# Designed miniproteins, single chains, continued (5), part 42

Each design is a single chain, and the fold is of that chain. pLDDT is the mean over its residues in the fold that is shown.

## One batch from the design tools (miniprotein)

Design m17445
Fold by ESMFold2-Fast:
Structure m17445 (fold): chain A 87 residues (1-87)
Amino acid sequence: SLVAQYVEEFKGYTLEQLKELAREYEEREVTDPDGKASYDAFTKYQVARAMIRLIEKKGKKPEDITVEDVIEELFRALYEEGRKRLA
């Protein structure tokens, strides 16, 4: 799993390094929505954002974050976004 790969990689990262990864993706120019951002780069960004949230909002250390924690955080965000569209 690409998500599991990035979770394990980011366990060695600081909060500042995770924020820098997210910032780099957010600042990148995307001129063609069909091809300029790779699926890999998008997945990397989503995992970094979920881990930042878990660290800042739930007080977890990067090394203590599990693949399940990240997947649940990603599904929670997706579920809440879907609910807003139906309201």
Scores: mean pLDDT 75

Design m17446
Fold by ESMFold2-Fast:
Order: sequence, then structure tokens, then C-alpha cells
Structure m17446 (fold): chain A 89 residues (1-89)
Amino acid sequence: SQQEQLQQQLAALQARIAQLQADIAQLRANIGRKDEIVKDIMEKYKLPEERAEAVADAAVGIYEAAIDFHQEQIAKLQEQIAKLQEQLA
């Protein structure tokens, strides 16, 4: 039925949002571990703190860009969910 197909699409979009939220949570956790990353780089590669911090800052920049992109994707998926919910009403 049309209603069953719309419900399946709704569930798939909700599952995609949940996956993106989990990815964002992991990226935020990685940002929170920046000090550990700096220390590990210094110890493993014998780099001075300034160089290790520059590498860690670059990684954080990538994580922040990924979070922003995932948040944009979530917003688009939420709009799709709203439209499907209107069709189910």
C-alpha cells in the first residue's frame, strides 16, 4: 500500500539521521581528545608541541567541517520527513 511505502521511507530517513547523529557524536569526541592527540604525536614522532598542535588543529578543522556537512544533511532529511508525515496524515 502507499501508506506502507511512505512509512518504510520515513523509517529509512530516520535511520539515516540516527547514523549521521552518531557520526557527529564521534567527531565531537575526537575534537574533545585533541590534547591526547597532540601528546601522542609529540611522543611518537618526537615533534615539538607547536608542530604537533598544528597537525591536531588541521584534524580538528576537518572534524568541524564534517560536523557542519552532516548537520546540513540532517536538516534536509528532516524536511523530507516533514513532507512524508504530511502525506501520512
Scores: mean pLDDT 90

Design m17447
Fold by ESMFold2-Fast:
Structure m17447 (fold): chain A 89 residues (1-89)
Amino acid sequence: SAEREELLRRLERIEALIQELRDAESVSPEETIEKGEELLKELEELREFIESLPDDVLPAEEKEKLLAAIEGAIEKTKKIIEEAKEKLE
């Protein structure tokens, strides 16, 4: 389905952004904040997209598991941003 293809594209984008954040963490706190905020925005948009998907595209149990994983990634990304900001203070 078109919605499933879009979900896969968004997940691929998130994986790329996670790698960019990991690379940024080795460079500077400033780059970590920039890449972390970009990843956070895309994770929040992905969460909203997944929540909007009907059960015939993504069954309720799979939706709950994906949303839990995305919420965990959002929390981890926020902590990475907070820690990087503390290094600049």
Scores: mean pLDDT 88

Design m17448
Fold by ESMFold2-Fast:
Structure m17448 (fold): chain A 87 residues (1-87)
Amino acid sequence: SHVKEAIEYLEKAKEAAKKKDAASAMKYLAEAASHIRKAREAGEISQEDADEIMKEIQKALEAIKKKDYESAVEYLEKAKEIAEKAL
């Protein structure tokens, strides 16, 4: 399932952010976003849920760019919770 793969990448992004590894966190965020888009195309997730997850991913990305890793972890956890609820 693309949603399950997105959840795994969100978890990897969160762990990278906790280690202040911006490069790995951004890579895993791109993978998570790709899987959310594929999940929407496959009808695995609603447009509304996909949009909410993508907003939290974008907030996490902006936090990482500012080196605000604590906020990035919080946004990633919210994205993961929305994705898990969409299963």
Scores: mean pLDDT 90

Design m17449
Fold by ESMFold2-Fast:
Structure m17449 (fold): chain A 70 residues (1-70)
Amino acid sequence: MEEEARKEAAKLIDEGLEVEAQVAYLLISRGIRLSREEIEEIAKEVLENAPSTYEEVEKYIEELVKKILE
């Protein structure tokens, strides 16, 4: 899980998609596998809420994970 999350995030970072990379890492590391399109949609919501720090992005994703798993 963690190693796979890092590899997927690294690919997105290489493409200049930093927010998408962070979203992918947080979701995959928590056992949630989404399509690239779904990750991009979540990244748009993250950017719209203007989180300036990694901690703020992580909190947003934690709330989404709870909703998806329940």
Scores: mean pLDDT 72

Design m17450
Fold by ESMFold2-Fast:
Structure m17450 (fold): chain A 88 residues (1-88)
Amino acid sequence: MTVEELMRRYGELMREVERRAREDPEAYERLLAILEEMGERLAAAKTVEEAKAILEEALREIARVVELPEELAEELIRVGLQLVELRF
């Protein structure tokens, strides 16, 4: 899978996350809080392994909050982690 294909698929999965979150105001507020904390932690990350751990934790919590099907949650985490690896 190319970087372009991974980015496209990540975008598709994140759009599904946003669509689901918009159906529940509480889930949407929690999603925004997770994204903010993830962004701050990623900005402070000093290694690829630290960045991958932060992203995996955040994406798993996002999937739980918006009740993503297990197969989509696992795909979101896998694609996200692959994108982090390709940056380094």
Scores: mean pLDDT 84

Design m17451
Fold by ESMFold2-Fast:
Structure m17451 (fold): chain A 86 residues (1-86)
Amino acid sequence: SLVEKIREAAKKAGLSQEFIDELVQKVEEANRLLESGTPEDIERALELLKEIARQLDKAGITDSDVAKYLAAQAIEAVGRLLELER
């Protein structure tokens, strides 16, 4: 899961448990918004995924697996938004 990948990458980078818990909370919120499936919630999820990516980059976490997981979730979210335009 993205949560497990973030925890692993952040621990390897020597980041605080408080920082890890904050990122995990944001990931869980993004997942809940994606699960609701409304356009507004999907857009909020995309904003959270962008914020998570920025925080990881700022912290020096450049783990390719984490980046791939974030990209996959963003692609799925965009796909759902495009389907809702039909």
Scores: mean pLDDT 76

Design m17452
Fold by ESMFold2-Fast:
Structure m17452 (fold): chain A 85 residues (1-85)
Amino acid sequence: MKYKVTIKFEDGTVLEFIVDGDEPLVNLFRKIAKKLNIDILDVFINGEKLDPSLKVKDIPSGSVYEITLVTEEGEIKGTLTVEKL
């Protein structure tokens, strides 16, 4: 089953991914790190550290989540939305 994952950063950057529901969220953040050319040390969703076992299908569709990416240069903030296709 396919899901659209949208990440919007405070700087106005928007990334969209069409992925399978079984895709681990940690793999999505690895793809984001590559696209932004940054090293991500930790990920927080709504203030809680990302569970490495969490999959895209485990995120309720239609909800907006606050994300924080921790890097050596500081924090990058944005929102994550998951939409079931």
Scores: mean pLDDT 83

Design m17453
Fold by ESMFold2-Fast:
Structure m17453 (fold): chain A 68 residues (1-68)
Amino acid sequence: SSFQERAKELAERFATASAEVQQRLFDVVAEVSSTLPKAPTLEQRREGSERVLERIEEVLREAERAAA
């Protein structure tokens, strides 16, 4: 599935990222998680997961361009 393919690609890119970029990615996950209620619905969890992947992809793309 496209979600699994994106997650695998992002995991590989994360493994090659600097410690600073890896920390920024953890901050992104924390930021998105903070927008969810204490007991999120399945729909809210799915939407949150999609927002996390999108934000991670943006951060990695920006970091990779800056490193080039």
Scores: mean pLDDT 78

Design m17454
Fold by ESMFold2-Fast:
Formats: sequence, structure tokens, C-alpha cells
Structure m17454 (fold): chain A 86 residues (1-86)
Amino acid sequence: SVDDILAEAEAIRDDVLANYAKMSDEEKLAAARRMAELYLELKRAGASDEVLQRAEQYLREVLGLLSAAQFAEVWAWLAEQQRAAA
């Protein structure tokens, strides 16, 4: 459900924010990619604009903990997926 997908995104965000200092760059990147996938799942499930904005906020908070190159990689991937789905 939309609520379950949003809850998973929130749980990943909370885990990353709590543990980012102990996480490898690969683990942080994998978490950000999973959150981007969940954002696309919310869009496909017909989630409201409010839910999508909240999920994007969680993703941006996690992306802010990555290197500029990793941020750009995940964001470019998400943009390409959204373009391909349009």
C-alpha cells in the first residue's frame, strides 16, 4: 500500500540519519537508490502530492549525506526513470 511504501522510505531515512557516520559510501548510496525506487513505486501507486513531497524530502535528506558525485548519480537516475515513465 501507499502507507507501507512511505513507511519503508521513512524507516530507511531514519536509519541512515542515525547511522551515517558508521556507514560506508556504498551503503549510503544503496539506501539512497532504494529510497528513489520507493519514490517511483509511490508515483505508480497513485500517491497524493503530499505523500510524494514527503517521500522526496526524505530522499533529499539522505542525498545530502552523500558525496556530490553520488548525489548527482542517484538524482540523474531518478530523473531518467521519471522521463522514461512519462
Scores: mean pLDDT 83

Design m17455
Fold by ESMFold2-Fast:
Structure m17455 (fold): chain A 77 residues (1-77)
Amino acid sequence: ESKDRLYIIEDAKEGVLTIIYVSKDNKVKVEEVSMDDVEKIQELIDKYKSLKPKYIEYVVVPSREEAEKLKEKIIKE
C-alpha cells in the first residue's frame, strides 16, 4: 500500500504541489497541481511511483506564481 504521500496536503493548508520527475531517459518532467485537487495529486504520485523514476521530488510552494517559476527554472535546465 502507498505510504500516504498526501501528508503534504494535510500540513500545507493551501498552495501548489510541484512534482519533479526524472525519467529513465534523463528527461525532466514537472507537474503542478493545486492543493485543492487531492484526487489528482494522489493519481500523479501513484503514477510516477509506478514508473520507477531515477529521481522524484515533491515541493510545496505558497502560490501558483512560485510553482510556475520553479517549473520554468527546472525545465530550462
Scores: mean pLDDT 65

Design m17456
Fold by ESMFold2-Fast:
Formats: sequence, structure tokens, C-alpha cells
Structure m17456 (fold): chain A 73 residues (1-73)
Amino acid sequence: GEEGVEATLEGIEEALRLKEQGQIEQAEQRLAELEKKYQETKDGKAKMKANGLRAGLRSSIEENRAIIELMRS
């Protein structure tokens, strides 16, 4: 449902907080959870309910990856 999109956006916000705290490992774990949710939306039984959610998750995952890369740099 729509909670998946909110959880993805919350993941980006938490990644930024962890960057400020210098906790890269926790930011990486958050990204892994978002990627897991994205993979779960690929399962065929929920096709209609997941179409919009997949696009949002993909965008948010890409932003989280960029944030983690900045934290590592």
C-alpha cells in the first residue's frame, strides 16, 4: 500500500540524519531495507496495487545511494 512510499521517503530522511551523526553503517542498513521493499513489489500478484509504488521506491533508492556515497567520501 501507500505505506511503502512513506517508508521509502522516511528512509532518505533517516539517511541524512545518520550522515550528520557519522553513522554510515545504519544508513546502509536503511538503504538495504528500501531495496528489499522494492524487490517485494516486483512479485506478480500485486501488479495493479504496486505500479505507482515501484516508481517512487526506485527514485528514493537512487537518492539514498547518492547520500551514502557522500557519507563514505
Scores: mean pLDDT 61

Design m17457
Fold by ESMFold2-Fast:
Structure m17457 (fold): chain A 79 residues (1-79)
Amino acid sequence: MEKINQVIGLTLRIIGIEEDIKLLGGESDPKVSELIQQATSLRNQGMQLFNQGNYDEAVSLLQQALELYEKALQIIKES
């Protein structure tokens, strides 16, 4: 039950960062694009594991995705 709440919390944070990236328009930067692509892949894998009931692995992959999205957002803010 607690792991499900962690997945929900991580997913909401990721959505917030994705919207911030869209608002700032930094997706044209090749480094930002690469990080977003890697983060999106990890997010999709984490969601697939969540749907399979592998909550611990889902949390781990979503945390990795969040870190990459945060790096992408930081590059945009520094540009």
Scores: mean pLDDT 84

Design m17458
Fold by ESMFold2-Fast:
Structure m17458 (fold): chain A 60 residues (1-60)
Amino acid sequence: SAEEELEAARRALEAARNATHSATAASAYGQAKWIIETSKNEEAIELAREAAEEALKKLR
C-alpha cells in the first residue's frame, strides 16, 4: 500500500541519518535504492532519494 511504501521510505531515511559507520550506511543505501527501483509512489521515491544521498555522505 502507499502508506507502507511511505513508511519504508521514512525508515530508510531515518536509518541513513542515524548511521554512524559504513555498514549501517550501506544497509540504508541498499534499502533506499530498492525503494527507488520498485516503488510506484512518487513521495516514497523522493524520500528514498534523500535517504540514498544521506547514506552516500557516510560511506567510506
Scores: mean pLDDT 82

Design m17459
Fold by ESMFold2-Fast:
Structure m17459 (fold): chain A 55 residues (1-55)
Amino acid sequence: SLEEKIRETERRLDELVEREKELVKNNSPISEIMDIGSEILGTAVELVVLKKELE
C-alpha cells in the first residue's frame, strides 16, 4: 500500500542519515559522504512525492 511505502521510505531515510553521521564522525573519504548524501536527497524527494500522492 501507499502507506507502507511511506513507512519503508521514512525508515530508509533514517538509516541513511545515521550512516552519514557515522561516516562524518569516522572522517571517511569525501566520495563516500557525497554518495550517501545523494542517496539521502533522492530518498527525501521520493518521500515528499509519496506523501503528496496520499493527500
Scores: mean pLDDT 85

Design m17460
Fold by ESMFold2-Fast:
Structure m17460 (fold): chain A 77 residues (1-77)
Amino acid sequence: MMEVRRRAILAEAYLGVNAMHGVSLGTPEAKELAELANKAASEVGRAMKETPEKAEEAAEKAFKVGEEVEKQLKKLL
């Protein structure tokens, strides 16, 4: 459905922004965080293949991963 799709897309976008920020910082630690964010985004894409309920659950978890990555990135700089 549209609402589930929007949530998943937003979660992937949030993770993508964090990944780009990590790459932009240019430290080895930031690159590791960028890779973690990219993996989480990939998991959301896979969950969307299953059911709307799983896609919603994966998106919510992805937002939490994104918050952790953002927190760690801010700690680096």
Scores: mean pLDDT 75

Design m17461
Fold by ESMFold2-Fast:
Structure m17461 (fold): chain A 100 residues (1-100)
Amino acid sequence: SMLDQMMALANQAIHLIEVQKDLEAAAQKAEQLIELARQAPPEDHESAIQLLLAVARVFAKAGDLELALRLLEEARRIAEEIGDEKMVKTVDAMIAELKS
C-alpha cells in the first residue's frame, strides 16, 4: 500500500541519518517520501503528517535545515487540507524554531 511505502521510506531515511550518517542517501529517501505524501489518499493523511514530522526532526538534529523545512511545509499543507488547525499551529511553531 502507499502507507506501507511511506513508512518504509521514513524508516530508511531515519536509519540512514541516525545509524549510517549518510545524509545524501537519507535526503533521497526523504524526497521520495514527500512525493508519495503529495499523492496520499485521505485515509493516509494523518499518518503522512506524522511520518513527515518524524523525518523532519531527525534532519533538523543532523543540521539539514533546508530539507527539514521542506518536510514540515508538506506536513503543514496536508494539515491545512484536512482542516487540522491544531496541527497547522504545531508545524508553524516547529518551522519558526528552525529559523531562529
Scores: mean pLDDT 90

Design m17462
Fold by ESMFold2-Fast:
Structure m17462 (fold): chain A 78 residues (1-78)
Amino acid sequence: SPEVKKLLEELRKLVKEMEEAVKRSDFDRALEIMREMDRVLREIGERWEDLTPEEKAELKEILARALELARKLAEAMR
């Protein structure tokens, strides 16, 4: 689906922006980006059963990277 491809591309851009925010220790911006990512992920999740195996694999990889960044952010805030 073209819409799914756009959502995956938006998610990749958000992950890259989050990495930059974390590098700058800009926690307020990182949290805002996380909220946007959560919104996009929920929309993709509603269509999970309609995703191709390749799209599911790409999403899982993006999600794993996002989770890693979120974990680093949480540890830095303690």
Scores: mean pLDDT 82

Design m17463
Fold by ESMFold2-Fast:
Formats: C-alpha cells, sequence, structure tokens
Structure m17463 (fold): chain A 63 residues (1-63)
C-alpha cells in the first residue's frame, strides 16, 4: 500500500518523507512510467532522470 511504499522508499532511497510521497504518488498516477515523467520528477527532487526512474520503478514494486 501507499504508506508502506513511502516508508520503504524514504529508507532505501534516502529521501525525505515529502519527496518519497511525491515519487509514490507519481507511480500511482502513472501505471507505465515514461522518460518524460522521470525528467519531471528528477527536476522537482534535484536528481538525475535516471535516478528518478529507478525510484519510480522501486515504488511500483512496493505498491
Amino acid sequence: GRAFAVAMLSREGRLSREDAELVVDAALANPEPTEALAREVGERLGISPERALRLIEGARKLL
């Protein structure tokens, strides 16, 4: 569920709770993550699109 995904992603991804919630909510809203979504999330978090995509995919596995 969402709460579990946020907690795990925050721990493993070394993200704040707010950033983990952003990534999990992006994964929930977008069944198939795109490079465009990864770029948008990466820009919001100040990370590379490649890392953002890995975080979104990680969140999907926890949901």
Scores: mean pLDDT 81

Design m17464
Fold by ESMFold2-Fast:
Structure m17464 (fold): chain A 66 residues (1-66)
Amino acid sequence: MKEKIEKLKEQLKEILGSYKGPEDHDEINEKASKVVEELRKLVSPEELDKELPPIIAEGLAKAVEK
């Protein structure tokens, strides 16, 4: 379970980090939403609400870095 959760978090950061411009917005949102849905199945809603904002922030920071 822990490994699967960590992999999903890493995938979410990678998806968000691949954002290059407005044309990617819908595709990135669709992919990110699917990963978030998988996380919701494995993690409690309270824990997910605490962990999602930092993960999103890290992912978006990675997109700006490129």
Scores: mean pLDDT 75

Design m17465
Fold by ESMFold2-Fast:
Formats: sequence, structure tokens, C-alpha cells
Structure m17465 (fold): chain A 80 residues (1-80)
Amino acid sequence: SELKKKAEEYEKKGDENFQRGRELVAAGTDRAEAAKAFVEAMINYTKAATYYQKLGDEEKAKKFVEKAREYARMVKAILD
């Protein structure tokens, strides 16, 4: 299914950007760039959730909505 491929693609991009954000935070060098990585993770997880919802995978859709909300809170904390 093309919808399933899109869901998995956005999930993967979310995971990659989240990992990048974590590495940038651990390096302590660029708070703004870390925040950008977490924003990209949030956007990609929101897209993954939308495609999982279209597939009827309510559990995965909920999981990625919750991840997007968590990372939105992390971005706010970094930029405070």
C-alpha cells in the first residue's frame, strides 16, 4: 500500500530528526539547531499519524500524535 509506505517513510524521518536533535543537545553547541531538528521530528510524526489514521491503525496514529506533542513541549523548553 502506498499509504503504508508513506506512513513508514514519515515515521523513519521523524526518528532520524529526533536522534539528530538528541545528539545536538548532548553536544551542547547549538540550541536553535537542536530545536529545528525536534520541529522536523514533530512535523514528520504528525504526518505519520495522519497516514496511519487513514490506514485504520488507530494505535499507531495515537502513538505518533503523542510523540509529536511531547516533542513540541521539548522545543518550547529549549527555546525558553
Scores: mean pLDDT 85

Design m17466
Fold by ESMFold2-Fast:
Structure m17466 (fold): chain A 89 residues (1-89)
Amino acid sequence: RPLGILAVKDDPEFVREVAELIRESGALDAEVIVIDLGSTDNTVEVARELFPEAEIISLPGGTVEGALDPESETGKKIKEYLEELRKKL
């Protein structure tokens, strides 16, 4: 199964765009992990509706920019969580 990781904060439109890309690619059975960086809007709710089987991880205080940098505190926490998930596969 293909695995997708989505890091978001206060951006439900980006979640919708990713869902459309998955639909267009035909990877409807893709396993998705959503990393919420402390959203205060309906971003997490949109993610649950579009990816009902996805794991949603809460990392409050993170930033999207930090998630893109593996040397940041946010990026290091994401990497650690992904390594723990990989051990279960």
Scores: mean pLDDT 69

Design m17467
Fold by ESMFold2-Fast:
Structure m17467 (fold): chain A 73 residues (1-73)
Amino acid sequence: SREQELLARLSALATRASGLILQGAISAEEGQALYNLLDQAYQAIQAGNLDEAQKLLDQLEARIDAVEARAAA
């Protein structure tokens, strides 16, 4: 289902975010911002607001991608 696909995506992004924090690739403040987006996306999925959840996961992924690109430069 779309809900299961979004939950799987959330889990993958949560793993990536935690990895970046543990590696020291981002500040605690930026890490908190990523966790806030993860929590908001999870709440949207739980509420059945799957379009909002997808939008929040897209925002989260873009921020993670930007951090990874910055770390690689």
Scores: mean pLDDT 86

Design m17468
Fold by ESMFold2-Fast:
Structure m17468 (fold): chain A 51 residues (1-51)
Amino acid sequence: GIHILGELAGTMYVWRWASLQQGPEYQKIADDADKSYEYYKKLMDDYLSKR
């Protein structure tokens, strides 16, 4: 449900942020995490808009 989507989005957001702090070699990981965050955030927003 919404709870798991929120946890996934939050995890990807933190992962992106942490990866960016590690250096440029982690930019690809950060970009991939950002795409996953946007995906889960969209699903969460869609779920909330149906309530």
Scores: mean pLDDT 74

Design m17469
Fold by ESMFold2-Fast:
Structure m17469 (fold): chain A 93 residues (1-93)
Amino acid sequence: SAEELLKKAALMISNKEDFKKIMEVIFEGLELVIDDRLVLLGLLGMAMVAAKEYNKKEVLEKANELRDAVENNEPLEKIKELLEELKELVEKS
């Protein structure tokens, strides 16, 4: 499921689909694998690729902050907080 969402997001980026729709697919994947660090990092990498391609600087910075929190094994509560902040930035973009 999460691997299929990652592949779907990659294809949507390649096809230059709507940024918010791409991020919705990525967020669905992130929520499914919030406790799986390796898969979560893969989806966060895809979020950063999408943010770069669509020139969404604030989204890119927040995705990088969330990635660093995951890599540093921060508490799940902090990871969930950063994910909600990332979702809010995408909605405002």
Scores: mean pLDDT 86

Design m17470
Fold by ESMFold2-Fast:
Structure m17470 (fold): chain A 90 residues (1-90)
Amino acid sequence: MEEVEKAVEEAVKELEELGKKYPEARKYFLGAAQALRAMLELTRKSSPEAQGELLAQVLREATRAVAEKNPEAREEILELGERFAERLEK
């Protein structure tokens, strides 16, 4: 549980930092961060394994959507998404 929450907070922090680097895309990065926090809250009573798997799926879907709308940030957002999704699935 603590490891999943820490991974989500670190992913949110990196999404906020990408929003500072790409200001025109900031609203999309903040949207992805909000989606992660909302899913973390909705899954608090789930097993850590189920919570991690669901959060990893949401993160991959959200970062892919952001990448499609923001080609300049595509490589960085997809790398962030995969790195944290792998961490959440452990």
Scores: mean pLDDT 81

Design m17471
Fold by ESMFold2-Fast:
Structure m17471 (fold): chain A 99 residues (1-99)
Amino acid sequence: PGSQIQQALQDRKQGLEAEKKGDYKTAGDHYEKAGDIFSKYPILRQEAINLYNKAADSYLKAGDNQKAATSYQKAGKLFQSMGDNESAEELFKKAKELS
């Protein structure tokens, strides 16, 4: 468990470093990997949502609408799991506009 969280924190750091270099594709990939790990832990769902939104933004800057849509769908599913159906619907709408 601790090893997976350490890996997610490292991926988040690598995402930030890639974003600063303008490597938005690599930034999105790292943010999504970190989000996928945090999404497995109920207490970290909000952090996973934040990471998926960063991944989507990075993918949009890279011109990868399909990966951005997937990241929004993942964030929306987490909002649904938390009972926030309004925020989930907003993210699903953003994903549909990109598909």
Scores: mean pLDDT 90

Design m17472
Fold by ESMFold2-Fast:
Structure m17472 (fold): chain A 74 residues (1-74)
Amino acid sequence: SALVERLADVLLAQATAEELGEEAVEALAAELEARLGEGTPEAEAAFAEWARAANADRLAEARAEAEARVRALL
């Protein structure tokens, strides 16, 4: 379900911010944008893929937990 995936993404973002802190997540995003460039679709796509790859192991575990929590509520 698209709704379950969206809610899981929100919980995943909260879990990531809780582990790293919101300031650290924002700083990382700003650094990656500065390195890859800002405002181009290519830079945005590369940035998103790089960020996902960098956090893949942690995000995979956190996402599974978030999806389980969302499904328990629905």
Scores: mean pLDDT 57

Design m17473
Fold by ESMFold2-Fast:
Structure m17473 (fold): chain A 72 residues (1-72)
Amino acid sequence: SALLEAVYEKAMSWSEKEREEYLKERKEALEKLKELLAAGHVFTEEEKALLAGIQKLEEAVLKAIEELKKKK
């Protein structure tokens, strides 16, 4: 997807701090959604798609970090 490719390419150009801040923001969003689930909230299809999307964005940044580690 164009969004995942764009995030991966941006993550490759970001500083270490920018990648860490992005991952922290995504983790906080995921934790908030998990808290709603724990409180008995039933996820809608739209909310499930959002959760999956956030996870894929996190994976794109993690992939960039792994590639940068291989270059050391």
Scores: mean pLDDT 76

Design m17474
Fold by ESMFold2-Fast:
Structure m17474 (fold): chain A 76 residues (1-76)
Amino acid sequence: SELDEVERRALALLMETARTDPAAYAAAVALGRQLIAQGRPRHEAALAMLEHLASRADPALSAELREVIARHRRLA
């Protein structure tokens, strides 16, 4: 499905940020875990993680992250 493709792309971008900015990736993962622990749905936690990474990434990676966020929001 288109949602599965968006999620696959999101995972690829998350792995890219883990390699290029491990501190930003660790902070995003901590945020996601905190939101899940608070009872927030997985979808909402994932979007928060991607928004956090987009705010701290270089312009090219930030643009790709924001495109994935926009597509995910349209499909949710």
Scores: mean pLDDT 75

Design m17475
Fold by ESMFold2-Fast:
Structure m17475 (fold): chain A 58 residues (1-58)
Amino acid sequence: MEVDFPPAADDAEHAQLLLRVAEQLGAPPDVLAQIRAAADAGDSDRAAAILGRHYSVR
């Protein structure tokens, strides 16, 4: 594509998806609260970082 669609419009959708994934994985309430706050702010990078850090250490 000649014009890239900026991710800003999808950030909120992606953050909400990450929250649902965390819920499905049974993340602790502390982690869910942090991901939820990021999702409410539309911050998919923060939501992904929280989820990734929690599950990357197993």
Scores: mean pLDDT 71

Design m17476
Fold by ESMFold2-Fast:
Structure m17476 (fold): chain A 73 residues (1-73)
Amino acid sequence: LTPEEQAEALAAEVNGLFYPGEKTKAELLDVLKAKNVDDATAQAVIDAMEANKDKDPVQASQEVKKILADYYA
C-alpha cells in the first residue's frame, strides 16, 4: 500500500469507530497505536475528529487523512 492508501484505510476505520461514538478517545488511541501510529500523531487525529464532531464529519475525515498521509510519507 502507498502511504496515501494506508492513510485512507486507517482514516476510514477510525472514523467508522468514532462516529457514531462506538469508541472512546482512549480506545481510539489504542487502535491507532496498534497500527504503529505514534502518540503525537494519534492525538492529532483524535483532536481533529473532536473539533469537527458536531460540525462536519466529512471535513474531519479529510483532516485525519492528511495527518496520516503526512505521517506515513
Scores: mean pLDDT 73

Design m17477
Fold by ESMFold2-Fast:
Structure m17477 (fold): chain A 100 residues (1-100)
Amino acid sequence: MDNLKKAVDKAKKGDIKGASKEISKIDSKILSKSLSIVSKNPTYNTDILKKAYDYAKKGDNKKASKEISKLSKDDFSVVLSTIAWILGDKDTLLKAQSIS
């Protein structure tokens, strides 16, 4: 998916704001499912992830992406990897895992 690939490329360059803006263009069902999965793992910033999930499940991708932009690079890379995994995009998954 072009938006996910652009998000990964921007995140790799340290442009977390630009990457989050590309994520806001991803289907809200995919985004909310990804955030739900990541938010269940207590090793990540679950407060930010749960808040982003609540916005995404309501279709508010702009507010969801604004919350995601507050994540550390490591937590952000896990969100990108999870989106790629849900979409079956193995090449983008491998690239997202190389962030951090």
Scores: mean pLDDT 82

Design m17478
Fold by ESMFold2-Fast:
Structure m17478 (fold): chain A 60 residues (1-60)
Amino acid sequence: MDEIEKLAIEIVGEENFGGVEQVDDKTFIVKIRDGSKAYALVKKLREKFPDKEFLIQIVP
């Protein structure tokens, strides 16, 4: 959890980070306010955590 949050903040910035929700042992929803960085974020998350699935949710 903490490493996923830190990586997301590094990519989108603290102002654009909306949180992380764990759906199950392998699936996480990462909430961001800037959709232009969604693809770069997913790619980097999958590279660091290849055994996990990530969904990106754009929030206000």
Scores: mean pLDDT 81

Design m17479
Fold by ESMFold2-Fast:
Structure m17479 (fold): chain A 69 residues (1-69)
Amino acid sequence: MEIGEKLGKEMSEKSKEYAPLALERGVDGEAVIEGSYEDAKERGLKAGLSKEESEKVGEETKKATKEAL
């Protein structure tokens, strides 16, 4: 099973849980969205994924964050 797919799902689930809470606490929505992308991308790189796969994980997480807001 591809590590990128598992990480994308995990990061998306976490982002859906925490993004609405951060927004309710007064964190800027754009900052929450961009932060979720950068965090997911960094986690992908740390897990040994390529830049392309890490960006894909980031984009998937960013999309989930936008859907949660």
Scores: mean pLDDT 79

Design m17480
Fold by ESMFold2-Fast:
Structure m17480 (fold): chain A 86 residues (1-86)
Amino acid sequence: HMEEVRKKARDELEKLAEEMEKKYGNTPKVQKARGALLGAAYAIENGEISLDEAIEAVRKTLKDYGMEEFGEKAVEILEKAREEAK
C-alpha cells in the first residue's frame, strides 16, 4: 500500500507543478518552486524522504519562493497521503 500512496503523491505533486507554471508562467521563482515540488515528488517515490520530511521541506521552500498558495496545496496532498498510509 505504501508504494501506491507514494506514487499517487508524486503524480499529484507533478500535476501541481504544471498548474503553477500555467498560472504564473516561466519566472525564476516559479522554476525554483517547480524544482522543489518535483524534487520532493521523486524523493518521496524513491523512499529517500518520509512524508513528514517532505511536508516540512515543501512548506518552507515554497514560502521562501513566494509560492505559499502552491505550498499549501502541496502540503494538503502530502497530509492526505500520510493519512492514507496509516
Scores: mean pLDDT 81

